Designed miniproteins, single chains, continued (4). Designs and how they scored, part 41

Each design is a single chain, and the fold is of that chain. pLDDT is the mean over its residues in the fold that is shown.

## One batch from the design tools (miniprotein)

Design m13404
Fold by ESMFold2-Fast:
Structure m13404 (fold): chain A 94 residues (1-94)
Amino acid sequence: SSMEEEAERLIEELEELLAQENIDMERVEKLFERAKEIVPYLSLEMAERLFSALLEVLVKLANDPNASPEERRRAHELLEEALELYDEVKKKLE
């Protein structure tokens, strides 16, 4: 589906961000907002892949010593939101 193709593109963008030394928080937030919009239309397998990539980026940001304290705190907030959303999605699709 077009939503699954969009999910694949989001995963590719998240993987590119994960490879960067300095991850752009604004870009991560935009990708997370788009992920939230498309997740209801995805298969469980695709949702798991998307959340896996998103969580890896957020964990890296939350633990990045080069990030500001503000950026690390924001990454922790987004990580908590993503984990809660992932748990809700798994419960609905299992």
Scores: mean pLDDT 84

Design m13405
Fold by ESMFold2-Fast:
Structure m13405 (fold): chain A 89 residues (1-89)
Amino acid sequence: ERKVTVSNELFTDSAGNLVARQVARANGGDLTVLLAFDGKPPEGVLAFSSGEPSVATAERTIAPGTTAQGLAYTEDGTVVKGPVVTAPP
C-alpha cells in the first residue's frame, strides 16, 4: 500500500514575508497538495507531482497569526493531513 507523509514549515523569505511550506512525499503515484488556513476548507490545488517516489512542494505567503495545515490527496482518494503550524502574531 502507498506510504504518504506530509510536513509543514514556517519561514521568513528574503523579502521578509512569512511563508508556509508544505512538502508531501509518497513511495509512488500521484500527489495533489492543498493548504487550508484557519480551519477553513482548502482554497485550491497548489502543487501536483507524479512518480516513484513522488514529492510535491507548495508555498504560500501567510499573514501573522494565521494557522496553516497541509493536505495531500492521492489518486485513490486517500487524504493525509500534515501538522498544523501557526505564524507568530
Scores: mean pLDDT 76

Design m13406
Fold by ESMFold2-Fast:
Structure m13406 (fold): chain A 83 residues (1-83)
Amino acid sequence: MEEERRIEKFVEEARERAREALEQGKPYRLSLSLSEDPELVERAIRALTELAQETGAVLSVRKVGDTVELTLQRPELALEAAG
């Protein structure tokens, strides 16, 4: 129960920061540990995937050892090529 509130708050704050980064034309990066908090990783991926769908941004998910790296950024290709 306490973990759920912690995860929800973190994910909500991450989503807001990601939205701000996208509005400024900047990439948002988040690094999370799979072994320490697998539920947080799943929730963060879901929340950022939803934000990507809302904004047309691209979410990249990469696993480096125990670390999951999330990068959310605007697709530059779509602005020029897809016109």
Scores: mean pLDDT 76

Design m13407
Fold by ESMFold2-Fast:
Structure m13407 (fold): chain A 94 residues (1-94)
Amino acid sequence: MTPQQVIDEVRKVDPKGAFRHLLPESVAGFLTDPISIDLIEQAVADGEITTAQQVLDRLEHMVDQVLVIEPEGSELRELAERIRELLERLRKEL
C-alpha cells in the first residue's frame, strides 16, 4: 500500500471534505499540532512522509484529537469514528 492509496481510501469516507482542510477554529483551538488530510498529502509530496505506515500514524493522530474534543453524537465525531475503523482495517493490510 502506498501513502497516496491510504489518503485516497480516507477521502472516500469523507466525501464532504470535513477533514480535507484544517478543522474549524472551535475545534483546532484545543488541538496540539492541528492537522488535516491536505497537510498530510502535502507532507507526502514534499518527501517528509514516505511510507503508508507514516500516513496511518498521522491520520490516527488527527482522528484521536477530534474524538477527545467532540461530544458523542456530533457529525464530526461520527465521521472520525468511521475513519478510525477504516485506519484499523488498512493497518492490518500493511
Scores: mean pLDDT 75

Design m13408
Fold by ESMFold2-Fast:
Structure m13408 (fold): chain A 98 residues (1-98)
Amino acid sequence: FEELEKRIIELGDELAKKGISDEELLEIARKINENSKNAEKAREEVEKRAKELGVLEEMTEEQFELAVTQAIGLYAVKNKDKETLEVIAEALEEALKK
């Protein structure tokens, strides 16, 4: 588990060094969201929280997708979900390859 977390951090650092654009970041986020088993639950939770805060109608599609990806990552780390962390690592690796 620690090795997988370390790999994700290393991949993130390498992407940062290459100067990832907002468009590329969004593409990575969409790929994670499409391939994660908990994406539906993450979307429901983000929508609920955004509605409670009164910001749902003001959020762009891009902001919503990034929030969903963040929720997926937080849940995966908290629950030690190796499968979801592997999805994240694969998306980051593919982005580094183009």
Scores: mean pLDDT 80

Design m13409
Fold by ESMFold2-Fast:
Structure m13409 (fold): chain A 75 residues (1-75)
Amino acid sequence: SEEEEIKKGVEVIEKILNAKSDEEAKELLEKVQKEEEKATGQKVGNPFKTIEEFLEQLKKQLEAYEKLKKLGLTK
């Protein structure tokens, strides 16, 4: 479930980067913030300034999951 949540997060962020308007981007970002806050229990800061770093962090987590699966260390 955690891996699936991260994958959904990446998909949503990619949609934000391709948003047609600032309003659409804001709605998508707010959705990601709420899901992230619920998953981590921490308040998410300014997503507009940190969106690229946030995306890279999620991608690193997905890469870690792939490596763990390849090594047989995860389910």
Scores: mean pLDDT 62

Design m13410
Fold by ESMFold2-Fast:
Structure m13410 (fold): chain A 96 residues (1-96)
Amino acid sequence: MLNLYDPKGNKIPTMNITVKDKNGNTLLSLTGNEEKDYEGHISERGFGIQEVVGDEKKPIFKFITDEPVTKLVAGKTYKGKLLKNGKQEDVTVEVS
């Protein structure tokens, strides 16, 4: 299951998150019905997603937005950079 949190640590409504590269290829897709447990945290500079494994939180990726984000809005697409394994690439994040 995906649980989402705002910059103040409050739980927000469950949304689907899809991350795509510049060519439209899906790099990550997370829904409220995931087999594993994930937490997404929103900050003014982007999103962090972690896999919850028992009492540990394993970072999956960090996304830095081109514009500050205070909330996720279903139907909106955000542009920025994906930070994963020391690599940075241009991506879009689609929220539904």
Scores: mean pLDDT 74

Design m13411
Fold by ESMFold2-Fast:
Structure m13411 (fold): chain A 71 residues (1-71)
Amino acid sequence: GPVEELEQAAREYAARILEGYKERAAKLGLEASVEVTVDAERGKATITMTVGDEVIEMTLSLEELKEALKS
């Protein structure tokens, strides 16, 4: 259903961006991690990425995630 699609898309996108950030972080001697939170009622996912002391937060709808994954 739509919730499962949102969770799948959010986790796939989070894994993809984490891979890119891990490569950059490793070159700087930093650790990178990612967390995914899904708000099923609002149809949104929040992806929180930590690289060293930097925290980057993104909140995306299923449509925005599908657009990002077209690359």
Scores: mean pLDDT 80

Design m13412
Fold by ESMFold2-Fast:
Structure m13412 (fold): chain A 66 residues (1-66)
Amino acid sequence: MEDYGDDAGAGAAASGASKEVAESVGNGATKLQEEGRYDEAREIARIATAGDAEKALRAAKEAGGE
């Protein structure tokens, strides 16, 4: 089973994001995956691993209702 939370967090950190941002991105993707929202979790991981930590953070917050 793919872990989109770990992928998203690691991708954000690799993009130079702060620990707090990387954790927020990873936690957001993990929460979506646990809720069965796999398409949204996968998209956040894809954005983060493509090097756009800020866009991934915004996507995670938007999906979480922030």
Scores: mean pLDDT 78

Design m13413
Fold by ESMFold2-Fast:
Structure m13413 (fold): chain A 86 residues (1-86)
Amino acid sequence: SMAEETREKNEKTVKSATEAAKKEAEAGDFQGAETIAGVAIHEIRKLGEETGDLEVAEEMAKKVEEEYKKILEEARKRQEELRRKS
């Protein structure tokens, strides 16, 4: 169904964006990580508008925001540890 296709596509977007943002943040590119998260949120919301699955799109967009916050916290902690050892 279209709803299942939209959900699968959004789940893939969340996973891909989360992995890419994590790599950028771990490398110290916090602006790159923010851009990746922002683009993913925009694409998820746009797909929701195209398909009419606005509630699912908003839920998935918020999931990207929450995962991004966790990525930033962990990456900042790791960067601080690495700088102290350097």
Scores: mean pLDDT 78

Design m13414
Fold by ESMFold2-Fast:
Structure m13414 (fold): chain A 93 residues (1-93)
Amino acid sequence: MKKKREENRRKLREELEYARRFAEEYKKNPPSEEELREKLRELEREGMDLAAVLVRLFIRTRQETFSTPLGRELNERLEKRRKELLEEAEEEE
């Protein structure tokens, strides 16, 4: 018979594999925010706490990329810095 620790280790692996598969599926066909929230509730009901945390991170990352002003501002700042470096290089030639 398997010991409690071995069962917990198997559950952890299953949760990590689920999260990895979810991440790959997310890249190919990003689910809607509603679908993500529904999957989160399902994982919480099944007691897959680690997978639920990882799904929450995916939801947050999506919001930061598409809805957060900070994400847009960071990208704009990086582009401005790149322009400054290119202009400085032109002045040296």
Scores: mean pLDDT 64

Design m13415
Fold by ESMFold2-Fast:
Structure m13415 (fold): chain A 101 residues (1-101)
Amino acid sequence: AELSPEAMEVRGLINKGGGAMNEGKYEKAKELFERAIERARAAGDARTLGQAYVALGLTLEAAGKTEEAIRALEEAVAVYEAAGDAASAAAARAQLEQVRA
């Protein structure tokens, strides 16, 4: 798929964040996902914004920051619902319920 340079950079941030999370480098993963959130928001890319919020929420939960994880996942749900993406909103809500359990 042909992506704009900006979209490729945001994808790169999300991929690097995922790598950092897999290595247990949660503070680095958080930084990378927060940068992806800023870029996706500036671009109006709701799909990538929601994805970055889910990734941030899962990273915060892995780091033991449950209240912050809940807030990030609530933002992901809100982003997807505003975009009309019912399937992604439902998936993000399922992650939110798992964190709350």
Scores: mean pLDDT 86

Design m13416
Fold by ESMFold2-Fast:
Structure m13416 (fold): chain A 67 residues (1-67)
Amino acid sequence: ENEEIAEKVKKRGEEIIKSLKNKKAQDIARVSVTMIVKRAREGMSLEEAEKILEQLRLNALQIEKIF
């Protein structure tokens, strides 16, 4: 079910946000996670969601290096 995938995405996204030390990086990641959760509810596959979450994690680490 789409809601099950959305819950998995939300939990993984929260883990990524909690791993970040910089508040600006956390705020940016939170917005992105909200969009991915919405897309998962609309029918995005778990595999596609996981790919996007991994890219988000890498991007967030780069933001932390800059700030």
Scores: mean pLDDT 80

Design m13417
Fold by ESMFold2-Fast:
Structure m13417 (fold): chain A 96 residues (1-96)
Amino acid sequence: VLKKVELSIEGENTEDLTGARGVLTAMIFSPSGYIGEGYSSEFPATPSKGVAKGVLEVPAEDAPKVEAYGILTVYEGGRIKKSRLVERKKAEPVEL
């Protein structure tokens, strides 16, 4: 039986991303074992904070232990300009 986990990851942009595309990806896992897949959310390319939100289905026993990494990737001209880790956070399980 699966539980749904909603996840929001915040990333702070320390560089001027004006004119580029920002993609914040949540890589989702359980400490008892890797269960989740990466989710990506686009946000305005600004020199400020961005948020990515995703939903993941995991076994009920693992739902309280889900964690995520936030990875910010910057694209210019259809190519990856840079990528970096921005956040690691525990997800709070939520029944949908």
Scores: mean pLDDT 62

Design m13418
Fold by ESMFold2-Fast:
Structure m13418 (fold): chain A 92 residues (1-92)
Amino acid sequence: STLRERYEAVLRAIEENIADIDDESVRKLAEIVRRVVERALANDLSEEEVQIELLGELLLARGMPKETVERYIERLRNGETTLEELAEELAK
């Protein structure tokens, strides 16, 4: 399947099931994924771009300041760090 077809399937699954999710943390994650996938479909985002956007939304949801999140996203987009390296940095 194409990347677009995979995103459309994910969005449909979330839309059909989000109201039935009893766990608030899981529902919050589903809402974040929904927003990122909707943005990906609207802007034809690459898989790497979707991963970066998802990380940004997750960090914001955890209460990280927007300016700090934007700095991390810029480092990822500029190739100054990788998702793996950033995950290790954020765990410290």
Scores: mean pLDDT 79

Design m13419
Fold by ESMFold2-Fast:
Parts: sequence; C-alpha cells; structure tokens
Structure m13419 (fold): chain A 104 residues (1-104)
Amino acid sequence: SELQKRVSRASAAAVRVAGTTADLLRNRDKLSDETVEAVERANRALSEATVEVIKKVEEKESDKYIEEVFELADRLRRAIESGDLKEAEEALREAEELLKKIKE
C-alpha cells in the first residue's frame, strides 16, 4: 500500500539522520567548534522534523517532507566530511524551516 511505502521511506529518513551523528563522531577532531555546534543543532532539528513527519505519515504531503529530510541529511553529511561551516549553517537554517513547515 502507499501508506506502507511512505512509512518505510520515513523510517529510512530517520536512519539517515541518525547516521549524521555517527559521521560527526568520526570527524569531530577535523571540525571547528563552530561547525560542530551548527551540525549538532541541525541534527536535532532534522531528528524533530523526522518525528513530525512520522506523525503525519498518512498525509500525501509528507512525501515531499521525507524527500527534504533525505536531502538535508545528505547535505549535512557532506558538510561534516568537508568541515564546511557555511554549509552546516545553511543546513541548520533549512532544517529549522522544514521543521516549522511540518508543524504548521
């Protein structure tokens, strides 16, 4: 069913977001304190966004939010690997905006 596919996708997004915590741990010594702080805040916002998407998983609109979570988690992972503060801060801003949209 479409609902089962959406639940599977939302779960996969949650796993990908959790993966950014592991990426941060592996790369911590390569990152500035400012980059670590931005990544940790972005990860928290994405984790909350994933929970809010799961609450609304029956709504077709959640397909778009699931895709945005995947995109932002991948961007955050790249920012962690490269140590790019600007990308981490942009991912944080977009993650907080996404969370706000889902809650509305």
Scores: mean pLDDT 86

Design m13420
Fold by ESMFold2-Fast:
Structure m13420 (fold): chain A 85 residues (1-85)
Amino acid sequence: AMERAERLYRAARGGARGAGELTERKSGPTGYTAAQILAIGSAMSAALGGKLSGDEERGREMAEEAARRSGELGGKGALAAYEGM
């Protein structure tokens, strides 16, 4: 389970070409902590899992959860990264 979640997250990061690593950006007044990035990454990994399963409706629900987490953490960058997947 954990291994698959990490694999999906790595695939998502590969799909976000040119975005660089979020932890390395070190930018923005709304800045993300490592814990916040991990929380968003977990939600994005679940959303990607839904898309890869071919379940468009489930993928949509997971995308909404990723958007909610991104909003709660004070930024839209993570949502933009998810949309890049």
Scores: mean pLDDT 51

Design m13421
Fold by ESMFold2-Fast:
Structure m13421 (fold): chain A 74 residues (1-74)
Amino acid sequence: MTLEERVRLLREALERHREELDEAQGRSLVAAARVLEREGLDELAELAREIVRERFGEAALEEFERLYDEVLAR
């Protein structure tokens, strides 16, 4: 599987999960966005954050990112 094929499949998966995210999945999606951003896949990271923001709101997105930062500090 090429990197481009993997990126396409990830984008399709993120779009499919827009309406079905629970809070734990929202937190996992934010963690994935942070990893994608670190790997230079900024467009996919932005899509993941947009999905969380649309589903749970901006305050929830900020809270999930704060929780991720706490995990990294440990």
Scores: mean pLDDT 73

Design m13422
Fold by ESMFold2-Fast:
Structure m13422 (fold): chain A 99 residues (1-99)
Amino acid sequence: MPSKEAAEEMKRVLEGMLEELPVLAKELVENAEKLSDKELQLKITQLRFRRLALETEAYLVAEALRKEGKEEEAKELEERAKKTAEYVEEAIKEAEKLL
């Protein structure tokens, strides 16, 4: 398990991902028709990678919170991460229709 300091840093990284990924997903959908096939494929690949990173960070932070007895905070964080990951996946599916 990470140290308390490492867990707090991971939580900051996760909060940044939770804020950034919906914006990137929205921009992908809004600009998909303006992108070349190569640019669109690259952005889709980058978003899939970032989504995987989000899910991994959410798991690690939630486990750290549970070790501190913060079960409700861990559940809320996992729900936020799940909803964000689902939103990103739907944006990717919409963009892939243009390939």
Scores: mean pLDDT 84

Design m13423
Fold by ESMFold2-Fast:
Structure m13423 (fold): chain A 63 residues (1-63)
Amino acid sequence: MELLKKIQEKMKKSDYKERLLLSVAYGEAVLRLLKEGRPISELTEEMVEEELKKIKEELAKRK
């Protein structure tokens, strides 16, 4: 799974906070696909980035 390898590489280069946010965003993207009845093979890096953006926006509101 090429996408998973790319996410793992990003996590290795990121600090602890960024790694946690990436992990949560990945999980949210997978859950979205499962709720829609779509296969995990349709998971894209763009979907993960969308969920990551939502998480960062929520955190910004709490500052």
Scores: mean pLDDT 73

Design m13424
Fold by ESMFold2-Fast:
Structure m13424 (fold): chain A 65 residues (1-65)
Amino acid sequence: MDKSKKGGDFATRVRQQGNPEGSQLGARGGALDAGADDKGSQQAGDVARQGGNQKQITDSLLKAS
């Protein structure tokens, strides 16, 4: 099953953050901790809140850092 292989890494990240939906604030905080401006962290959180996928959130964090 595809979810078994891809879910292994994704599930670990979700479990570490507690909840994918709740990680919206985590994305914002992570961006700030990585040295991003408040605006950059706000954008990362907003993308997550609007249903942005994992790639969009990660890309925002990498761009900010």
Scores: mean pLDDT 52

Design m13425
Fold by ESMFold2-Fast:
Structure m13425 (fold): chain A 94 residues (1-94)
Amino acid sequence: SNEEFEENKKKAEEYYQKGVEALRRGDFDTAEEYFRKALEYDPYNIKALEGLYALAVRRGDQEKVAELEPLILKSLILYPDAVPDLEVFRLTDP
């Protein structure tokens, strides 16, 4: 239902914010789990996809980067007005 869609978007945002807080603590593994949890509720959540992408880049995980790029592109096509969050890239810098 539309109500379930809105609730799932809210849950995805809550888990995304928990992931960002984990990044602020330097807990990259916990951040990845929270970003994955956000995608369980909203599979094309651009902020959670960006969080996973930033972590994959930091780790040098080329296969994961390649896996995430088409999902990010699809997210941008489906939700062109979605606002990305660049903070995850700052928090994952070495």
Scores: mean pLDDT 85

Design m13426
Fold by ESMFold2-Fast:
Structure m13426 (fold): chain A 76 residues (1-76)
Amino acid sequence: MLREAVRALEAGDFETAFRLAFRGMAEASRLPDEEALARYEEEAREFERLVEEAIAAGREAELLEAFRAAREELAA
């Protein structure tokens, strides 16, 4: 799940990235073992690093709008 979110974030598709990340979080709550959870956490850390880099590049407004759109879709 998060690997695709990371790819979307690298491509600048923030809405898809957050949509996939939210879906990944829901799936992570059902992971069967610590090894699978550790892998998810590693991918989540990479995703967070890319978000921080985008913020540092002055793209926080785009990130916030994408986050809001993805969150609304998840809530629907």
Scores: mean pLDDT 76

Design m13427
Fold by ESMFold2-Fast:
Structure m13427 (fold): chain A 78 residues (1-78)
Amino acid sequence: MKVTAEVEIRQEGDEFVATVTVTVDGKSYTGVGRGKNALEALDRALTDAVLKNPSITAEQAKAARDIALKQLKEKGYV
């Protein structure tokens, strides 16, 4: 099954805010996370998104994280 993730990062004061939309088998869930750096904010946003999808497997969650991390690196945050 196809897993995709879209990541938006913004800086808010001393923190980063990440919004991540995880799509698994045509179902999309959006998570939001805050952190001291972009990676921490992303991790928290991904956790929020996967908690909203009770059918997501650990393998699918990992795939979404890998896709999101690649986007973060392409945007120059890591």
Scores: mean pLDDT 80

Design m13428
Fold by ESMFold2-Fast:
Structure m13428 (fold): chain A 87 residues (1-87)
Amino acid sequence: SAATEEKIKEKMKEWEKNRNIKEETEIDKLLKEYEYLKLIIELGDKEQKEKALEELRKIIENTPYESFREILKDYIKKVEEELKKEE
């Protein structure tokens, strides 16, 4: 939906502005991607949510940060449990 895409863009702009990042590190890029995917899961339709979950799984496979990997795993599990309850 065009309305959903506009809401995601607006929220991402606000999130970036609030962080006041002057120099973007690799972890800042990962946090930005994570925030974007969380917004898709919150605001998107079922197909968009499922695609966002797959992208989060790819981030888990590619991230060197164990603590971030665990945060992503916990979030994915929570979202999958919520989606199952909606059936």
Scores: mean pLDDT 77

Design m13429
Fold by ESMFold2-Fast:
Structure m13429 (fold): chain A 112 residues (1-112)
Amino acid sequence: MVTLEDFRAVYERLKKAKTEEEIIEAFMELVGLFIEAVLQDAPLDYLREAARLLKEGIDYLVKHLPPEKAREILEFVLRLLDTLIEVHADNPEKVAILRELKAYVEEQLEKV
């Protein structure tokens, strides 16, 4: 089971990443851990903290990747969030967290 310590470790690795490949690898691992937490019905407070760290990871990705590559990755994340929202439509509190994260991704896409 994914822990918040696992999320923080990947986020710290992302902040230390210097190459495009390292940034993408660390960010995609962070996305994967978030999806796993959502699918494993992690507590809402856990999901809120994971979403917060993922938002910070998005900020780092947008700042440090070429705009075209950042856009491709964020568009992929939007499609994943749409799927998670649809799958979890019966859980309004979980959907609220996912929609807030989606709105943030859409805002960041306007910057790239």
Scores: mean pLDDT 85

Design m13430
Fold by ESMFold2-Fast:
Structure m13430 (fold): chain A 81 residues (1-81)
Amino acid sequence: GLSAEEIKKLQEESQKLFAESQQLQAEAQAMIQYLKDVESMSIFGGNGPQNEITKKLQELLDTSTALLKRGQELLQRALES
């Protein structure tokens, strides 16, 4: 099994990943607000800058979700050890 020191490191790494996930979610929310404020969605339509911003938003959300899953896996490993 893992040592107490290794368990502590996994817990600390898990907490850092959760914090990074929350930061990415905050950035995604700011990007959504920017899109609303600029009203650029109606101007640029399908293949304009709006699509690029939407892709970046999706990437932030996907990365945030991946970090949460990694954090949960590390926390579970720490608890099982």
Scores: mean pLDDT 73

Design m13431
Fold by ESMFold2-Fast:
Structure m13431 (fold): chain A 91 residues (1-91)
Amino acid sequence: MTTKELLEEEQKKAGKKPLSLEEAKEELKKFLEKYGSKLNAKTIDEVLAKLKKKMDELIEKGYSSREIAEKLDLSQSTVSRYIKVLEKARS
Protein backbone atom coordinates (compact mmCIF):
# COMPACT_ATOMS: atom_id res chain seq x y z
CA MET A 1 0.00 0.00 0.00
CA THR A 2 1.38 3.42 -0.99
CA THR A 3 1.52 6.49 1.28
CA LYS A 4 -0.97 8.23 -1.02
CA GLU A 5 -3.51 5.41 -0.56
CA LEU A 6 -3.05 5.52 3.22
CA LEU A 7 -3.60 9.30 3.33
CA GLU A 8 -6.70 9.05 1.10
CA GLU A 9 -8.16 6.28 3.29
CA GLU A 10 -7.49 8.34 6.44
CA GLN A 11 -9.21 11.36 4.86
CA LYS A 12 -12.26 9.23 4.04
CA LYS A 13 -12.32 7.84 7.60
CA ALA A 14 -11.97 11.36 9.03
CA GLY A 15 -14.96 12.41 6.91
CA LYS A 16 -17.07 9.63 8.46
CA LYS A 17 -15.76 9.81 12.03
CA PRO A 18 -15.97 12.89 14.28
CA LEU A 19 -12.92 15.13 14.15
CA SER A 20 -10.79 16.25 17.08
CA LEU A 21 -11.87 19.57 18.60
CA GLU A 22 -8.92 21.47 17.09
CA GLU A 23 -9.45 19.92 13.63
CA ALA A 24 -13.18 20.67 13.85
CA LYS A 25 -12.49 24.35 14.63
CA GLU A 26 -10.05 24.67 11.71
CA GLU A 27 -12.50 23.03 9.30
CA LEU A 28 -15.28 25.33 10.53
CA LYS A 29 -13.08 28.41 9.93
CA LYS A 30 -12.26 27.33 6.36
CA PHE A 31 -15.91 26.52 5.67
CA LEU A 32 -17.11 29.91 6.92
CA GLU A 33 -14.42 31.81 4.98
CA LYS A 34 -15.53 30.07 1.75
CA TYR A 35 -19.29 30.47 2.22
CA GLY A 36 -19.65 33.67 4.26
CA SER A 37 -19.98 35.86 1.18
CA LYS A 38 -22.55 33.51 -0.42
CA LEU A 39 -24.73 33.87 2.70
CA ASN A 40 -24.25 37.66 2.85
CA ALA A 41 -22.90 37.40 6.39
CA LYS A 42 -20.24 39.63 7.98
CA THR A 43 -19.39 37.54 11.06
CA ILE A 44 -18.70 33.87 11.75
CA ASP A 45 -21.68 33.73 14.14
CA GLU A 46 -23.99 35.19 11.48
CA VAL A 47 -22.84 32.61 8.90
CA LEU A 48 -23.41 29.82 11.44
CA ALA A 49 -26.91 31.10 12.27
CA LYS A 50 -27.93 31.35 8.61
CA LEU A 51 -26.54 27.91 7.74
CA LYS A 52 -28.20 26.32 10.79
CA LYS A 53 -31.56 27.91 9.90
CA LYS A 54 -31.30 26.73 6.27
CA MET A 55 -30.26 23.21 7.28
CA ASP A 56 -33.01 22.97 9.91
CA GLU A 57 -35.57 24.04 7.28
CA LEU A 58 -34.34 21.40 4.81
CA ILE A 59 -34.28 18.69 7.51
CA GLU A 60 -37.88 19.59 8.45
CA LYS A 61 -38.87 19.16 4.78
CA GLY A 62 -37.38 15.65 4.87
CA TYR A 63 -34.19 16.19 2.85
CA SER A 64 -31.19 13.92 3.47
CA SER A 65 -27.69 15.24 4.26
CA ARG A 66 -26.78 14.57 0.61
CA GLU A 67 -29.75 16.60 -0.64
CA ILE A 68 -29.02 19.40 1.85
CA ALA A 69 -25.43 19.50 0.54
CA GLU A 70 -26.76 19.88 -3.02
CA LYS A 71 -29.33 22.55 -2.03
CA LEU A 72 -26.68 24.61 -0.19
CA ASP A 73 -24.05 24.07 -2.93
CA LEU A 74 -21.82 22.14 -0.50
CA SER A 75 -20.28 18.67 -0.51
CA GLN A 76 -22.03 15.99 1.57
CA SER A 77 -18.78 15.57 3.52
CA THR A 78 -18.72 19.32 4.29
CA VAL A 79 -22.35 19.27 5.54
CA SER A 80 -21.71 16.19 7.72
CA ARG A 81 -18.50 17.68 9.15
CA TYR A 82 -20.19 21.04 9.74
CA ILE A 83 -22.91 19.34 11.81
CA LYS A 84 -20.26 17.43 13.79
CA VAL A 85 -18.24 20.63 14.32
CA LEU A 86 -21.31 22.39 15.73
CA GLU A 87 -21.84 19.49 18.15
CA LYS A 88 -18.17 19.63 19.23
CA ALA A 89 -18.24 23.44 19.59
CA ARG A 90 -20.95 23.06 22.25
CA SER A 91 -18.37 21.58 24.62
Scores: mean pLDDT 60

Design m13432
Fold by ESMFold2-Fast:
Structure m13432 (fold): chain A 70 residues (1-70)
Amino acid sequence: TEEVVDRILSYLTPEQREILRQIEDPGFRLLVAEFVLEHNLTPEQVREVLDAVRKVKTPVEAAKVLRSMA
């Protein structure tokens, strides 16, 4: 739900949150937010992850991209 996504985003810095808010799909945003928290990424690294996942259209494809970056 949107409330779960917003709560997870609250653990991120304002800069990280603004980058992730560019993802319109809540499930897609949640996957990326969890990856950011799991790997303790900097705002610059979050932008790189966003750029990589923006090249794919589905959460399944995004999960595969994230797995390759882990």
Scores: mean pLDDT 74

Design m13433
Fold by ESMFold2-Fast:
Structure m13433 (fold): chain A 141 residues (1-141)
Amino acid sequence: MEELIQRAQELADKAGELAKKVREMSKVAGELSPLVQQLMDDAAGVLERARDHLNRAAELLSQGPEKLEEARKHVEEAATHFRAASAIIGGALGMFGRLAREKLSPEFADKLVAELTEMRDGANEIAREAEEIAEQVKKLI
């Protein structure tokens, strides 16, 4: 139980840091395309909702065995939000990769494409860690 609470909190913190990085990248993307900025802001807002679900799951896990099913649902909702954020960042990356090759130096374009790829892949990794927590909680019901 204590280990699942800790893992849900650590995953909420990772989600908060990823949302912050995505909002910092949104400002840079806004100088090139208002549409890429909007997608990055939407992705950051989805990551913040995923974090809030993980915090709620950790609170429910601390209340005892009668809350396991409610906690599991919140972890599954967090995983769904991380998948959605990854898909939005992937959409931003596909648009940005075209515009960056037309408007930026190749070296600066490749750096920003790498950072967006890392953010997308990080959101997918956090989604998998959340799915693993949900399956561990389900074994305790």
Scores: mean pLDDT 94

Design m13434
Fold by ESMFold2-Fast:
Structure m13434 (fold): chain A 140 residues (1-140)
Amino acid sequence: SALDTVLDALVKAVERILKEMGVENYEELVAELRQKLDEAKTPKERILTALRFVLKHVLGLPDEEAEKLAEEIVSKIKNFDLKNPRLLLYEVLTPFVEVVGKHLGLPKPIIDSLVNGIPYLPGVEEAVYTVLKELKRLKE
């Protein structure tokens, strides 16, 4: 499915970032994420699971903060049934960048620039990787 394509791409992008960060147990964390995604029963639950993991392990947010932001992001997703992986990716990444950018105190023009850049990013995995790396850079 389009959702499986987007989630697999997200897991691969996360694995790359955790390895680049020097996280010693990155293989165990990635395996745990894959298991939790398999246990999630709905598209909404699967995206929520992936977002919680990214906010906690890639962006370094506390558990309560990661949960709150993941729920806010998912509440802004209008269509979980998109058949095109790129369109589903944009449906998820747009509210992700807006909610996280606002939370990090980024100026609106910076958030708008990041959102407007998403359609020009190549593929699915590279688009996820690029967005996550840029938000991580801007947080630090």
Scores: mean pLDDT 88

Design m13435
Fold by ESMFold2-Fast:
Structure m13435 (fold): chain A 71 residues (1-71)
Amino acid sequence: VLSREEKLALAEEYYAKGLEAAKKGDYETASRYFERALVLYMSVDAPQERIDELIAKGREVGEKVREKEAA
């Protein structure tokens, strides 16, 4: 079982990796990292502002994935 500090650190790492993948155009990988980070942030009752930011980033990346599938 991860401590609260370890879960927060892991969430930050996944968020950073998600941003890196999105920057490279790997939206599927970015989406997975953002989803994992969100679950960890929610599990430690992170501030709502942080959760909202991550939801916004996840939606942005999800739109990019959907654009490729919908056309």
Scores: mean pLDDT 79

Design m13436
Fold by ESMFold2-Fast:
Structure m13436 (fold): chain A 79 residues (1-79)
Amino acid sequence: NPKVRAALYRLLAKLLGIEVTDEEFEEIEKTPYSEIARKLGLDPFEFRRRLNTHILDPLKKSIAEITLEDIEKYEKEVL
C-alpha cells in the first residue's frame, strides 16, 4: 500500500529529526525504497534496519500488516 509506505517513511524521518519537504513526501508514494533512503541520507540497509527498530518492532507488525491507524496511534505515543 503506497499510502502506508509514505506514512511510515514520514514518521521515520520525524523520529530521526531529518528535514524533508512536503513535495518530497508526496513523491514517496511513487518512489522506490532505495531513492527514499537516499533522500533521508541513509543507505537502503540502514534505512530498513531503522524502520524495523523505530516503528515495526515496537508495534510488533510487519510492513504487510501495518495500517495507517497503527502509524497515527504510534506517532501520538512517541512524538
Scores: mean pLDDT 73

